# Designs tried in a protein design run: designed miniproteins, single chains, continued (3). Part 51

Each design is a single chain, and the fold is of that chain. pLDDT is the mean over its residues in the fold that is shown.

## One batch from the design tools (miniprotein)

Design m9863
Fold by ESMFold2-Fast:
Structure m9863 (fold): chain A 91 residues (1-91)
Amino acid sequence: DELRELAIKKLFEETIAEFRELLARMAPTPVRAELEALFDEIVANSKTPLELLELWLQRVAGAPVSQDPATQAALEAAFQEKVEEVEKELK
C-alpha cells in the first residue's frame, strides 16, 4: 500500500512535468495557451495520474479545443507508457 501510494505520487509529479515539457515544445499559439490553462485546471482537481488522465480526456471531449493529431498521439503514448510503468512498479 505504501509503495503503491509512493509510486502513484511519483508518477503524478512526473506526468505533470512531462506534460508541461510537451506543451513548452509547441509553438506559442492560442491553442497552446488554452491547453496550458486546461492542464493547470485539471492538475488542481486531480490526486492521481489516472484521475489526471480521465479529467484531461473528459475536458478535451467536452471543451471546444482543437487537437492536432500528432500532439494527441504524443500525449496518448506518454500517458500509456507511464501507466505501464506504474503497473510494473506495483507488481
Scores: mean pLDDT 65

Design m9864
Fold by ESMFold2-Fast:
Structure m9864 (fold): chain A 115 residues (1-115)
Amino acid sequence: MEARRREAERKLGEAYNEALRAAEAGGASAAQLAALVDETLRRLDERDGLMAVALQAAALIGYAEALGGDPEAVRRAEEALREAIELLEVSEEEKRRIEEAYRLGREAARRALAA
């Protein structure tokens, strides 16, 4: 149990870091990315833990993809997040929440590009 959770935590960190790099390569500021992750957790009523990191990573992936960030980093982030989801055996409700975070990230990027 602990070993599987530790591997999931490692994969979530990998997804988060690769997604962050992709968004930065697309021209996102640190302030924009911080605002996105904070708003995502607030809207999805999540504060901490591995699910919070998964939601943050999903939002950053959606943002980076819609912004046209580094496609290699986006792909690596998506692969790492998928592996973490499999390791955590998340529920269908949790999967829908992750997908909602991804959509929030895409919407935020579209708003940034329209500004």
Scores: mean pLDDT 84

Design m9865
Fold by ESMFold2-Fast:
Structure m9865 (fold): chain A 68 residues (1-68)
Amino acid sequence: EPLLSREEIREMVEEVAKELGITLSEEEFEHIVRAAAFVARQLGASREQVRAVIRDLIKYIAAQKAAA
């Protein structure tokens, strides 16, 4: 089984969002958690790789909101 649980992924998303000073809606938060869980489980990504994906997704969502 993948080492990284969904709960650990949720904690990573909260930590990275706090580091970046970005407030996520519950929908945006759950979307990032699901994407990160997919990367961890299907691609066997390391904790550092999953954290990097989370960071990139949060930045992407913030950029899309700024462009609207």
Scores: mean pLDDT 78

Design m9866
Fold by ESMFold2-Fast:
Structure m9866 (fold): chain A 59 residues (1-59)
Amino acid sequence: SKEIEEEAKRLMKEYLEVKGFSRTSAVLRTAEELSKKYGISMEEAQKIAEKAYEELLKE
């Protein structure tokens, strides 16, 4: 859903820019938060987190 995608982008930006995490760590931490908050699988949450990362790279 759009709400999950927006939350994923927010979390990815925070982990990458504020906390200085690597891509791998930021994706994992974002996926964990999304899985807990929305009750989705870790596999689905990781796909959403990866998509959010790719969207943040677009200029």
Scores: mean pLDDT 84

Design m9867
Fold by ESMFold2-Fast:
Structure m9867 (fold): chain A 91 residues (1-91)
Amino acid sequence: GSAIERALALAGELAARARKAGDEELAELADRVFKLLKEAAEKGVLSEEEAERVLELLERAREALEEGDFERAKELLEEAIELLEEALKRG
């Protein structure tokens, strides 16, 4: 799968894991990443490099969540949101 397909799947997984852990704020951030990533993909505004960067941020967020570092996971999701919002502003 493409970087964007893997990022979409991972954003969905992170939202589900956050809800199971009882962190609704983290779940809302992951949902926001999913929605923005889907919109950016549909509009064709993400470069391969930007899609790979989002995927990297989400993989690091998953690692932080596995370590119990919920605050670090939120920071990484917020970085992904900012990147996606910037891409959407350019498209």
Scores: mean pLDDT 88

Design m9868
Fold by ESMFold2-Fast:
Structure m9868 (fold): chain A 53 residues (1-53)
Amino acid sequence: MLDQTVISPEVLQLMRELQEHGGEANKQRLREALRALGLSDETIETLIRLAEK
């Protein structure tokens, strides 16, 4: 019943790490994971901003 095709569990974990801990390493890991999924740089930047907020 849950849609797993758009966001992997790995990406969700990285988003949580960035939201909870912050830091450049967490941003970089999240960016790489999102890029591996084929997301645009624009979408990646938006998600990072939302996770930091």
Scores: mean pLDDT 72

Design m9869
Fold by ESMFold2-Fast:
Structure m9869 (fold): chain A 65 residues (1-65)
Amino acid sequence: MSKKTLEAEYYLALGRMAFSLGMYELAKELYEKALKLAEEAGDEKLAKEAREELERVERAIKEAA
């Protein structure tokens, strides 16, 4: 894998952990970083996963507000 693909996976995993802890704003920032890195790497599967997690966390933030 490219370094950016590995970094995208790392940030995606961190974002999922933050989400599970109820840290939605942090999870959003981590997913945004993962998405940017996945897009730069050309990894469509990771980019799709990051977008799906972003949609999920944005819904959680709206419901918490």
Scores: mean pLDDT 83

Design m9870
Fold by ESMFold2-Fast:
Structure m9870 (fold): chain A 62 residues (1-62)
Amino acid sequence: MSKEELEEEIEVAMELMHLGVLKATGTPKEEIIEELEERRKKSKSPKAKEVIEEEIKRIKEE
């Protein structure tokens, strides 16, 4: 595995952990979506952006 691939996987894991914290603390759906969209825009990893976009879709469908 390349250093870039490892860094990308770590970034994805961190984003999923952050989402988990927001859900666990009872953050409203609208605020979670806003936070995820902000993080997606700031992310440098295409893979992390894709994962965040899928999570936003999931939350909107709930």
Scores: mean pLDDT 77

Design m9871
Fold by ESMFold2-Fast:
Structure m9871 (fold): chain A 56 residues (1-56)
Amino acid sequence: MTKEQALEEARRRIRELKKQGKSDEEAIAAAVEILRGNGFSESIAKTAAYLLLSEL
């Protein structure tokens, strides 16, 4: 998976979890897991996940 594809997958997961009524913390944790598995460092993954959540 490319980094661009990982960001899009993380965005989809955040939307799905928020639609299911999950907390912001659970959505961020899931997005960070996807991003870290696809070559993002923990700090960059956390920053990206927060930005993706704020775009909702």
Scores: mean pLDDT 82

Design m9872
Fold by ESMFold2-Fast:
Structure m9872 (fold): chain A 95 residues (1-95)
Amino acid sequence: MSAEQQAAVAEVLRRAGEEVARIMIEEGGASPEAAEEVRRLIEEAGRARAAGDSLTFGRHLERAFALIAEHATPEAAERALEVLSRAVAEASAIS
């Protein structure tokens, strides 16, 4: 993966993490603390993906999915997971 592709992958997931956290707080009734943990996990997943660390990427995404489901309403969780799934697909198309 080129340095430009690595930066693009990390940026896609960083932006997705911010949007997921927003949905969790504004629509899902999640605490700011829970939403920030999810945002951090998605950002770290993007960095792991950019570095070629597929194991860390998968682990961070699994934890983010679990926290979204735990802390957000079912409707907001579904919307947040759609945002995250699209970002993962976009990152996969870059790399």
Scores: mean pLDDT 87

Design m9873
Fold by ESMFold2-Fast:
Structure m9873 (fold): chain A 96 residues (1-96)
Amino acid sequence: MEKKQKAIELYQKANELLTEGLKLMREADEAYKKGDYDTAIKLSREAIKKFEEAVKLYEEALKLEPDNIDIQVGLALAEIGLAVSKLFLERLEKKK
């Protein structure tokens, strides 16, 4: 099915974005712990963009393969990453 191949491609791209978002949040936390709030804010904003893009691609993949557990898990992880990164950014901006 053409649909299955499209879902796999969307899922793979979403996984890459999720991985990049997680890396950016780790780097943002490290910057925060060192007192580099400007870098922490910048990296958190970039992580938010990566997680938002990942969520959209997982949602598109899930429309093609609604019963695919791997896509469902990926979407949930991206949504958690987005929520955590937004909360972290709000806390950083309030302390400045």
Scores: mean pLDDT 88

Design m9874
Fold by ESMFold2-Fast:
Structure m9874 (fold): chain A 79 residues (1-79)
Amino acid sequence: MEKERAIREALEIIAAAMAPYIEAARAAETEEEVEAIERAALPALIAAGREAAELLRKAGLEELARKLEEELRELERLA
């Protein structure tokens, strides 16, 4: 069941990239600090998401990869 494994691996890539930012957000005491961490996390999320999308495409999940890339383009406008 390679497609299910590819989805799991894609999620693991994103989770690993976001782990340090999630930890920083837990230590944040103000909304301003959370917003700063979110802005700092955007480039890492976009990079991890693109790696995940490529993995999904190689596994034959082309439509799912395309959907993810579309969402990443929206995030790029916020970065």
Scores: mean pLDDT 81

Design m9876
Fold by ESMFold2-Fast:
Structure m9876 (fold): chain A 55 residues (1-55)
Amino acid sequence: MKVLSPEEVAEKLYQAFGDSLKSIEDLYAFVRTLLPSASEEYRKEVVERLKELLA
């Protein structure tokens, strides 16, 4: 199974939740809840990409 990049995960999350992600106070906690087995570095990259998509 191909492992998704942080960018691909962020794009999928944006596609699924859209602008409702802007109302989430702590995106790090949100991503941690969805990806508990991922590394902290991986989760940080997902959050940074999500912030770019939400800007």
Scores: mean pLDDT 76

Design m9877
Fold by ESMFold2-Fast:
Structure m9877 (fold): chain A 64 residues (1-64)
Amino acid sequence: VEKIFNEAKEKLEKAKKEGASKEELEKIAKEAIEEIKKAIKDPEVAEIYAERLEEYTKALLKKL
């Protein structure tokens, strides 16, 4: 679980460093959230990780 989350964070940071737009970063986050929901059998745990990634993405966008 944490592996998918960490990979998503690294992908977002790399895309941001490469000059990705807000829309591109949001797309990456949505795809990662979908993967988290598929990988985690417990929907409550999946929601916690999805929310954490959404907050991370918002924080990253605010620094723009």
Scores: mean pLDDT 75

Design m9878
Fold by ESMFold2-Fast:
Structure m9878 (fold): chain A 55 residues (1-55)
Amino acid sequence: MKKKIIDRKTGKEIDIDEYLKSVEEVAKQAGMTEEERKAFLDEVKKRLDEIVEKQ
């Protein structure tokens, strides 16, 4: 994988797509609506791209 993220708590390298799946699960657990989850995931993905590019 060319784009990797380091999980702050575990120190594990994860793929952005895998991370987004985990974020979606958390959003569902928090009771977010489908529209709110889509907006949230889009924002998270954009921020992750910025972080990866800066690294």
Scores: mean pLDDT 71

Design m9879
Fold by ESMFold2-Fast:
Structure m9879 (fold): chain A 65 residues (1-65)
Amino acid sequence: MREEAEEAIRRARELLERAKKEKDPIKATGLEIEAVGYAVDAALALAKEGMPFREALEEAVRAAR
């Protein structure tokens, strides 16, 4: 479970780094939307382990940045 959260966070981080290097604003926005999706997946995985969802989302966003 925690491993699933770590993998999702790593994916979000990779997508955010790609978005920063992307010169096309439409493609950059698409990468950012995908990154948000992975951050939410990570937060849900953490919440299933007993972390409140708001705290889980804050941790996932913090870890992805």
Scores: mean pLDDT 78

Design m9881
Fold by ESMFold2-Fast:
Structure m9881 (fold): chain A 95 residues (1-95)
Amino acid sequence: MPPIDPTQMSVQQLVQITVQEAGRYSQSVRDNSPQSVITSNRQRMISYGMQAYNRARTYDPSMVPQMQQVMQNIRDLIQGRITFQQFRQQVQQVM
């Protein structure tokens, strides 16, 4: 159904935004951007990931394990364990 509030996004849409913010975060790290920019981009990525997780808990609890995997992928990206390309591939595999 079309949402009454146009700011209400699906889990899939929030995950897509999370991937876009992950790309922005990774680019800011690569470019040696100011720490405030890197931190802001990191927080946006985490925020959208958490919104996707909370949306799944409310509307589709069966997606919660997949969202937990996405949150783990965010942690791995922040820790430098995976590249942005690997992050994108892993998120695509669980969606």
Scores: mean pLDDT 81

Design m9882
Fold by ESMFold2-Fast:
Structure m9882 (fold): chain A 118 residues (1-118)
Amino acid sequence: MTREEAIAELARLAGLTPEQVRRLADIFGLTDEEIRHLVEFLRAMEAGDVDAAVEAFRRLTGGEQKFGEPASERTLRKTAALGVLVALRRGQPDAAIALLEFFGMTPEEIAEVRRILA
């Protein structure tokens, strides 16, 4: 799957335009591989496949959510991106913005996300 194919599929799964997903991926600093793992997770959610969703999340985070270890900034940003896409898929844009604030994104980054979603 190319980056553009993955962006188009994420847009379908999250109820966004491909341009909105591309701009969000840039803000979160997502790699092509991370975008593909987000596709795998949201597809698993659409299918109701809990085991596939858990595996996609493990691939996205590289298994960094280990007992007693703090998450890296990179893992927190990937988790924030996933949470935002899930909230948007559920029609909950206010929850998406609250997740950005919870994960410690800057006011400037949050303002840009609000402009993308407008």
Scores: mean pLDDT 79

Design m9883
Fold by ESMFold2-Fast:
Structure m9883 (fold): chain A 63 residues (1-63)
Amino acid sequence: MEDHKKLLELIGEILRIIGEIFDLERELEKEEDPERKEKLEKEIEELKKRLEELKEELKSLPK
């Protein structure tokens, strides 16, 4: 039963991060300042790393 709660929490967090990455990528496409582009790219990279960590945690849960 606790595994179901953890699974739902991880899925919810993964979906939130995917949404944040999508929003930041859209902002990056509209950005013309190289310095701001670099900051957005770094933020997207950090979120992608977080997403991979959550995916690995999801894989470690018993199904």
Scores: mean pLDDT 80

Design m9884
Fold by ESMFold2-Fast:
Structure m9884 (fold): chain A 86 residues (1-86)
Amino acid sequence: EKEEIIEKLLALAADDPELRALLEAIIRGEPEERIEELLRAVVEAALRKAGIRLDAAEEEELRAEIRRLARRAQERLEKGIENAKK
């Protein structure tokens, strides 16, 4: 069951290397700092593709939000993995 969920998540990111790296790091239980780094790369790539530019203050706020999201994503996945293992 857990392996099937992991395979489906990786398949969804098959053509997006930044997203795939983020999902693999979360699944592997990489440190929060690594998850934050990868999540930031995904968001920055999306912003560049959309042609959105942020000033220094907006970048700092985004960095803080990315850090919070990375922590939440890691915690939720860890709990989901534990529940699936039961």
Scores: mean pLDDT 68

Design m9885
Fold by ESMFold2-Fast:
Structure m9885 (fold): chain A 98 residues (1-98)
Amino acid sequence: ELEEILEQIVELAEEAAELARKAGEGDEEAEKKAVLLLSALGVLLAAAGLAGLPEETLRRLAELLREAAEALDKKDYEKAAEYLERLAELAREAREEV
């Protein structure tokens, strides 16, 4: 259900943000885990869209995920964490409107 998908998005985005910060401290395993969580977030965003999340909200969440992935690829870990934290907040707001 949409509420459960959004809750998972919030949890994984917050975890990915924390892992991105650890990667910035030289934790190579944290970097690998962050990349995997970003992939999982992409799958959950697609599921949220199918479950009826409004198109504009889905677009904004996808934009934040893309920005986080680009920042992580450039090894700008603090910026990646900031985008992921914003993604979690937007997903939390969307969950409250369902």
Scores: mean pLDDT 88

Design m9886
Fold by ESMFold2-Fast:
Structure m9886 (fold): chain A 65 residues (1-65)
Amino acid sequence: SAALRAEIEALLARVAAAPTVAEALRHASQIHALKEQDPALVDEAVRAAARTASPQQRQILEMVL
C-alpha cells in the first residue's frame, strides 16, 4: 500500500539520520516489524536503500532483510 511504503520510507530516513547506532537499530527494528504486513514491499525498499547507504548504514539495514 502507499501508506505502508510511506511509513517504511520515513523509517529508512530516520535510520539514515540517526545520530547513534542504537537509534538506527531502533528504527530498523520498527521496519522489521512491518514485514508482517508486506515482507516483499519491505525487502524491496530496504534493498534499494542499502544500495546507496554507507557501509555502516548498510549493515544495519541488512539486519532487517
Scores: mean pLDDT 86

Design m9887
Fold by ESMFold2-Fast:
Parts: sequence; structure tokens; C-alpha cells
Structure m9887 (fold): chain A 59 residues (1-59)
Amino acid sequence: AEAAYQAGVDAAVARLRAFTQEAKKLDPETRDNLVAKEAYRASKEIDTLRAQAEADLAA
């Protein structure tokens, strides 16, 4: 269970990194705004995965 959620966290981080690499092709202002939005979304996704892992451990 924990290993599956860790894989989910790793995938979310990898997607954020890939998005940041693609965003380098944009102008700096647009890049920074989009990267900030993706970082926020990734943070929320990781929080959800953590809550699911805690629920699984409690079961």
C-alpha cells in the first residue's frame, strides 16, 4: 500500500519537473505563473495521496 502511494508521489513530482522543462520555452512571466500553478496542483495531489496512505494504514 505505502509503496503504491510513494510511486504516486514520485509520478506527481516527475510530471511537475517535465512541465517545468517544457515551460522553459515560454516567456519568463508566463513560465513563472504556469509553474506556480502546477506546483500548487502537485502539492494538493500529494496531500491527497498522503491522506489516502494514512487511511490505508489505519485500516
Scores: mean pLDDT 76

Design m9888
Fold by ESMFold2-Fast:
Structure m9888 (fold): chain A 69 residues (1-69)
Amino acid sequence: TLAELAERLARELGLPVERVRAAMVELAPLVDGELTDEQVEEIAARLGLPRSTVRRIHEALREAVAAQL
């Protein structure tokens, strides 16, 4: 489930699960393609997360959607 994905990413990234869930909500509309550098920067700034963290959550969410979670 998406809840299990959020918990796994929270452990992987050393973040509270609530922060990962917030990032997943922001990134859900963007799962159909690659993020632009501008999109990563804007989302990272809005969420207070590193750009690498935003990219990782987006990648994991795309994989989960492809697997029909």
Scores: mean pLDDT 84

Design m9889
Fold by ESMFold2-Fast:
Structure m9889 (fold): chain A 74 residues (1-74)
Amino acid sequence: MSAEQQAEIFRLLGEIQRLGAEIEAETDPERRVELLRRLIELAKRLLALETDPEVRAQIEETIEYLKKKIEELE
């Protein structure tokens, strides 16, 4: 893995962590859906950089879970 790829993964993980905290604090369902959609986008970007098949499967499961959460709020 290149230093550039490692830096991007670290940046995405930091953004995911911050966004997760923002979602937990948000009480408006419409705003929560927007934040969940952004979280899915970040998770998909992380998936594109990940090479470990077990970690990739875990990220894919997380994306499916987040999609179901959006469907429950819409």
Scores: mean pLDDT 82

Design m9890
Fold by ESMFold2-Fast:
Structure m9890 (fold): chain A 60 residues (1-60)
Amino acid sequence: SKLEKRLEELEKRLEDPNADLLELEIELGVLKIEAAVLKDEETLERIRELEEKIRKKREE
């Protein structure tokens, strides 16, 4: 799906130690709204996992 491919792109961007975490959070928030509207539970779970990874990186 388009959402899954966009999520994969964000996951790849997060692997960069110089990634803009705020920009990633904003883009992930948009994907979360889209996935919720589509009731795509699998994508929502993956989004939650990525949100936790971003939060952990910000706390370092």
Scores: mean pLDDT 80

Design m9891
Fold by ESMFold2-Fast:
Structure m9891 (fold): chain A 55 residues (1-55)
Amino acid sequence: SAAAQKLAEKLGISVKSAEDLLAAYKAGDEVTLRVAAKDLGISLEELKKIIEESL
């Protein structure tokens, strides 16, 4: 999706990983989002903001 491509570019991750993050965000899966934010070295709040800006 266009949102996944934009998110992948912003975070420096694969489109597949971006699709997984978008699915977790839509599902309200905070555990998955927290793990991803930690791995990326950003806060959960920052990750959510970047996802929202990519929609």
Scores: mean pLDDT 85

Design m9892
Fold by ESMFold2-Fast:
Structure m9892 (fold): chain A 76 residues (1-76)
Amino acid sequence: KTPEEVIRAEELAALAQMAAYVFEAPEEIRELVREAVELANKALEAAKQGDVEKAKELAERAIKLAEEALERIRKL
């Protein structure tokens, strides 16, 4: 089973990417979104390889960046 943190990271990264597109976020915020998506993808790959601890660490980093991007988008 994929760790819950990895699923949440992918969902939040996707939400942040959609929000950045819809609200035409500035490049600084889009960069945070790209980093969140990249980390979420790396977390999923680590989970597929059975490295659950690394997957959770990468997922938590992705979640934090996605949440930061979403907060900045709300301030637009």
Scores: mean pLDDT 86

Design m9893
Fold by ESMFold2-Fast:
Structure m9893 (fold): chain A 59 residues (1-59)
Amino acid sequence: MKKGFEAAKFVIDELGLDTRVTEEQLRELAKKLGIELPDSLVGLTAGQVAIIVGEKVAK
């Protein structure tokens, strides 16, 4: 399954490449994907969060 890639692309498409992820956006992403994401991801770029989310979902 290619769930990790799909989740990463979803993050980029929803937030935009240059957007810094807020705590509320991170919480919504975690809820939509059914996974837990650490608050340390707040303030990272959407691209960085997409990589981390993709890795976690691909597990």
Scores: mean pLDDT 72

Design m9894
Fold by ESMFold2-Fast:
Structure m9894 (fold): chain A 72 residues (1-72)
Amino acid sequence: STEVEKQLEELEEGLLEAAKAKDEERQRELLRQRLELLGLDPSLLSDEDVRAEVELILEKAKYKQIVEEKKE
């Protein structure tokens, strides 16, 4: 995996943890870092766009974590 892929996985895991903690500020910061890592400007997104993207990332991260835990 590339360095970008590793950082994306860490950010997705962090977003899942922040969601469990109900830390909205941390969720926004982690999403901002993810978007910047992908070469996107997070300041151009609406709050609704940010929320939709966070939800998608969290579902993916949750599924991936469940699969990983169930394997061992």
Scores: mean pLDDT 74

Design m9895
Fold by ESMFold2-Fast:
Structure m9895 (fold): chain A 58 residues (1-58)
Amino acid sequence: MDAGEAMRLAMEYARRAYEAGKYDARREIETLMKEALRNQVPVEELRRRLEEILERAL
């Protein structure tokens, strides 16, 4: 996985969670990003999990 692409994607979703006042979701997204980068999680898997976190929080 491209680390820059993964960080950009996670930052965008974290920003949306922050703007919605969902700080727990933002923290969860940041944790997922660190794990995805460390474990070489595919971008599609990362995106799916990010969308799930945001939809559950909103």
Scores: mean pLDDT 75

Design m9896
Fold by ESMFold2-Fast:
Structure m9896 (fold): chain A 74 residues (1-74)
Amino acid sequence: MSELEKVKEELRELIKELEELIKTNSSLSDAQRAELRSMIELLEMLIRSLTEASLEEAKQVKEAARKKLEELKK
């Protein structure tokens, strides 16, 4: 698997985790739900536009989204 395809798959998996959090966590505020939806939208856009030149940017966004997911799971 290429680095590009690996990062795309990691982004898809992260989107699924974020969608599940929105679906299952009724304690999320409207502001938190909006932030998570915006993050999903950004990740979907990155998957569609991802090139070798944007791999590092995509990795940084993935790390930020993963950190947010972990913080909200507490």
Scores: mean pLDDT 80

Design m9897
Fold by ESMFold2-Fast:
Structure m9897 (fold): chain A 73 residues (1-73)
Amino acid sequence: SSYFESKEFQLDVILSLLRMAESIALLKAKRENDEKRAEEIRRKGEETIRRIEEANDVEKARELLTEFMKWLS
């Protein structure tokens, strides 16, 4: 019960959502044969994950996920 309300679980969910969004964006880039965009997506994903891990804060992680999703648009 406490795990599902824990910071660790919330961060795991946010990271899973980020990886899903990255995967979908990469599939689109692959479909369009846009290797440069695929590289940009991978780099931005890695940077965002690093920032989430460094912040170790749920609210900041949500902001970073939202920023990443907006950047993908």
Scores: mean pLDDT 87

Design m9899
Fold by ESMFold2-Fast:
Structure m9899 (fold): chain A 72 residues (1-72)
Amino acid sequence: DEELEKVQRKLAEKILEELEKAGAPEEDLEKVRAHLEGSLEGKEVEALDPALADKLREALAKVMEENKEVLK
């Protein structure tokens, strides 16, 4: 459980780095961080704006591909 949470936190950090490289402003990075933290804890969280959600999906796909062996 805690090991999985550790991996997910690392994944979240890499997702945020990819979003920053894609030009997401710091305000959007804060929103994504809060959303990911809530999701990792299994809490209901407010939905992200569609544009930000799309950026998140793209960044997630990129990071997941790089870490698929660890997450599998």
Scores: mean pLDDT 71

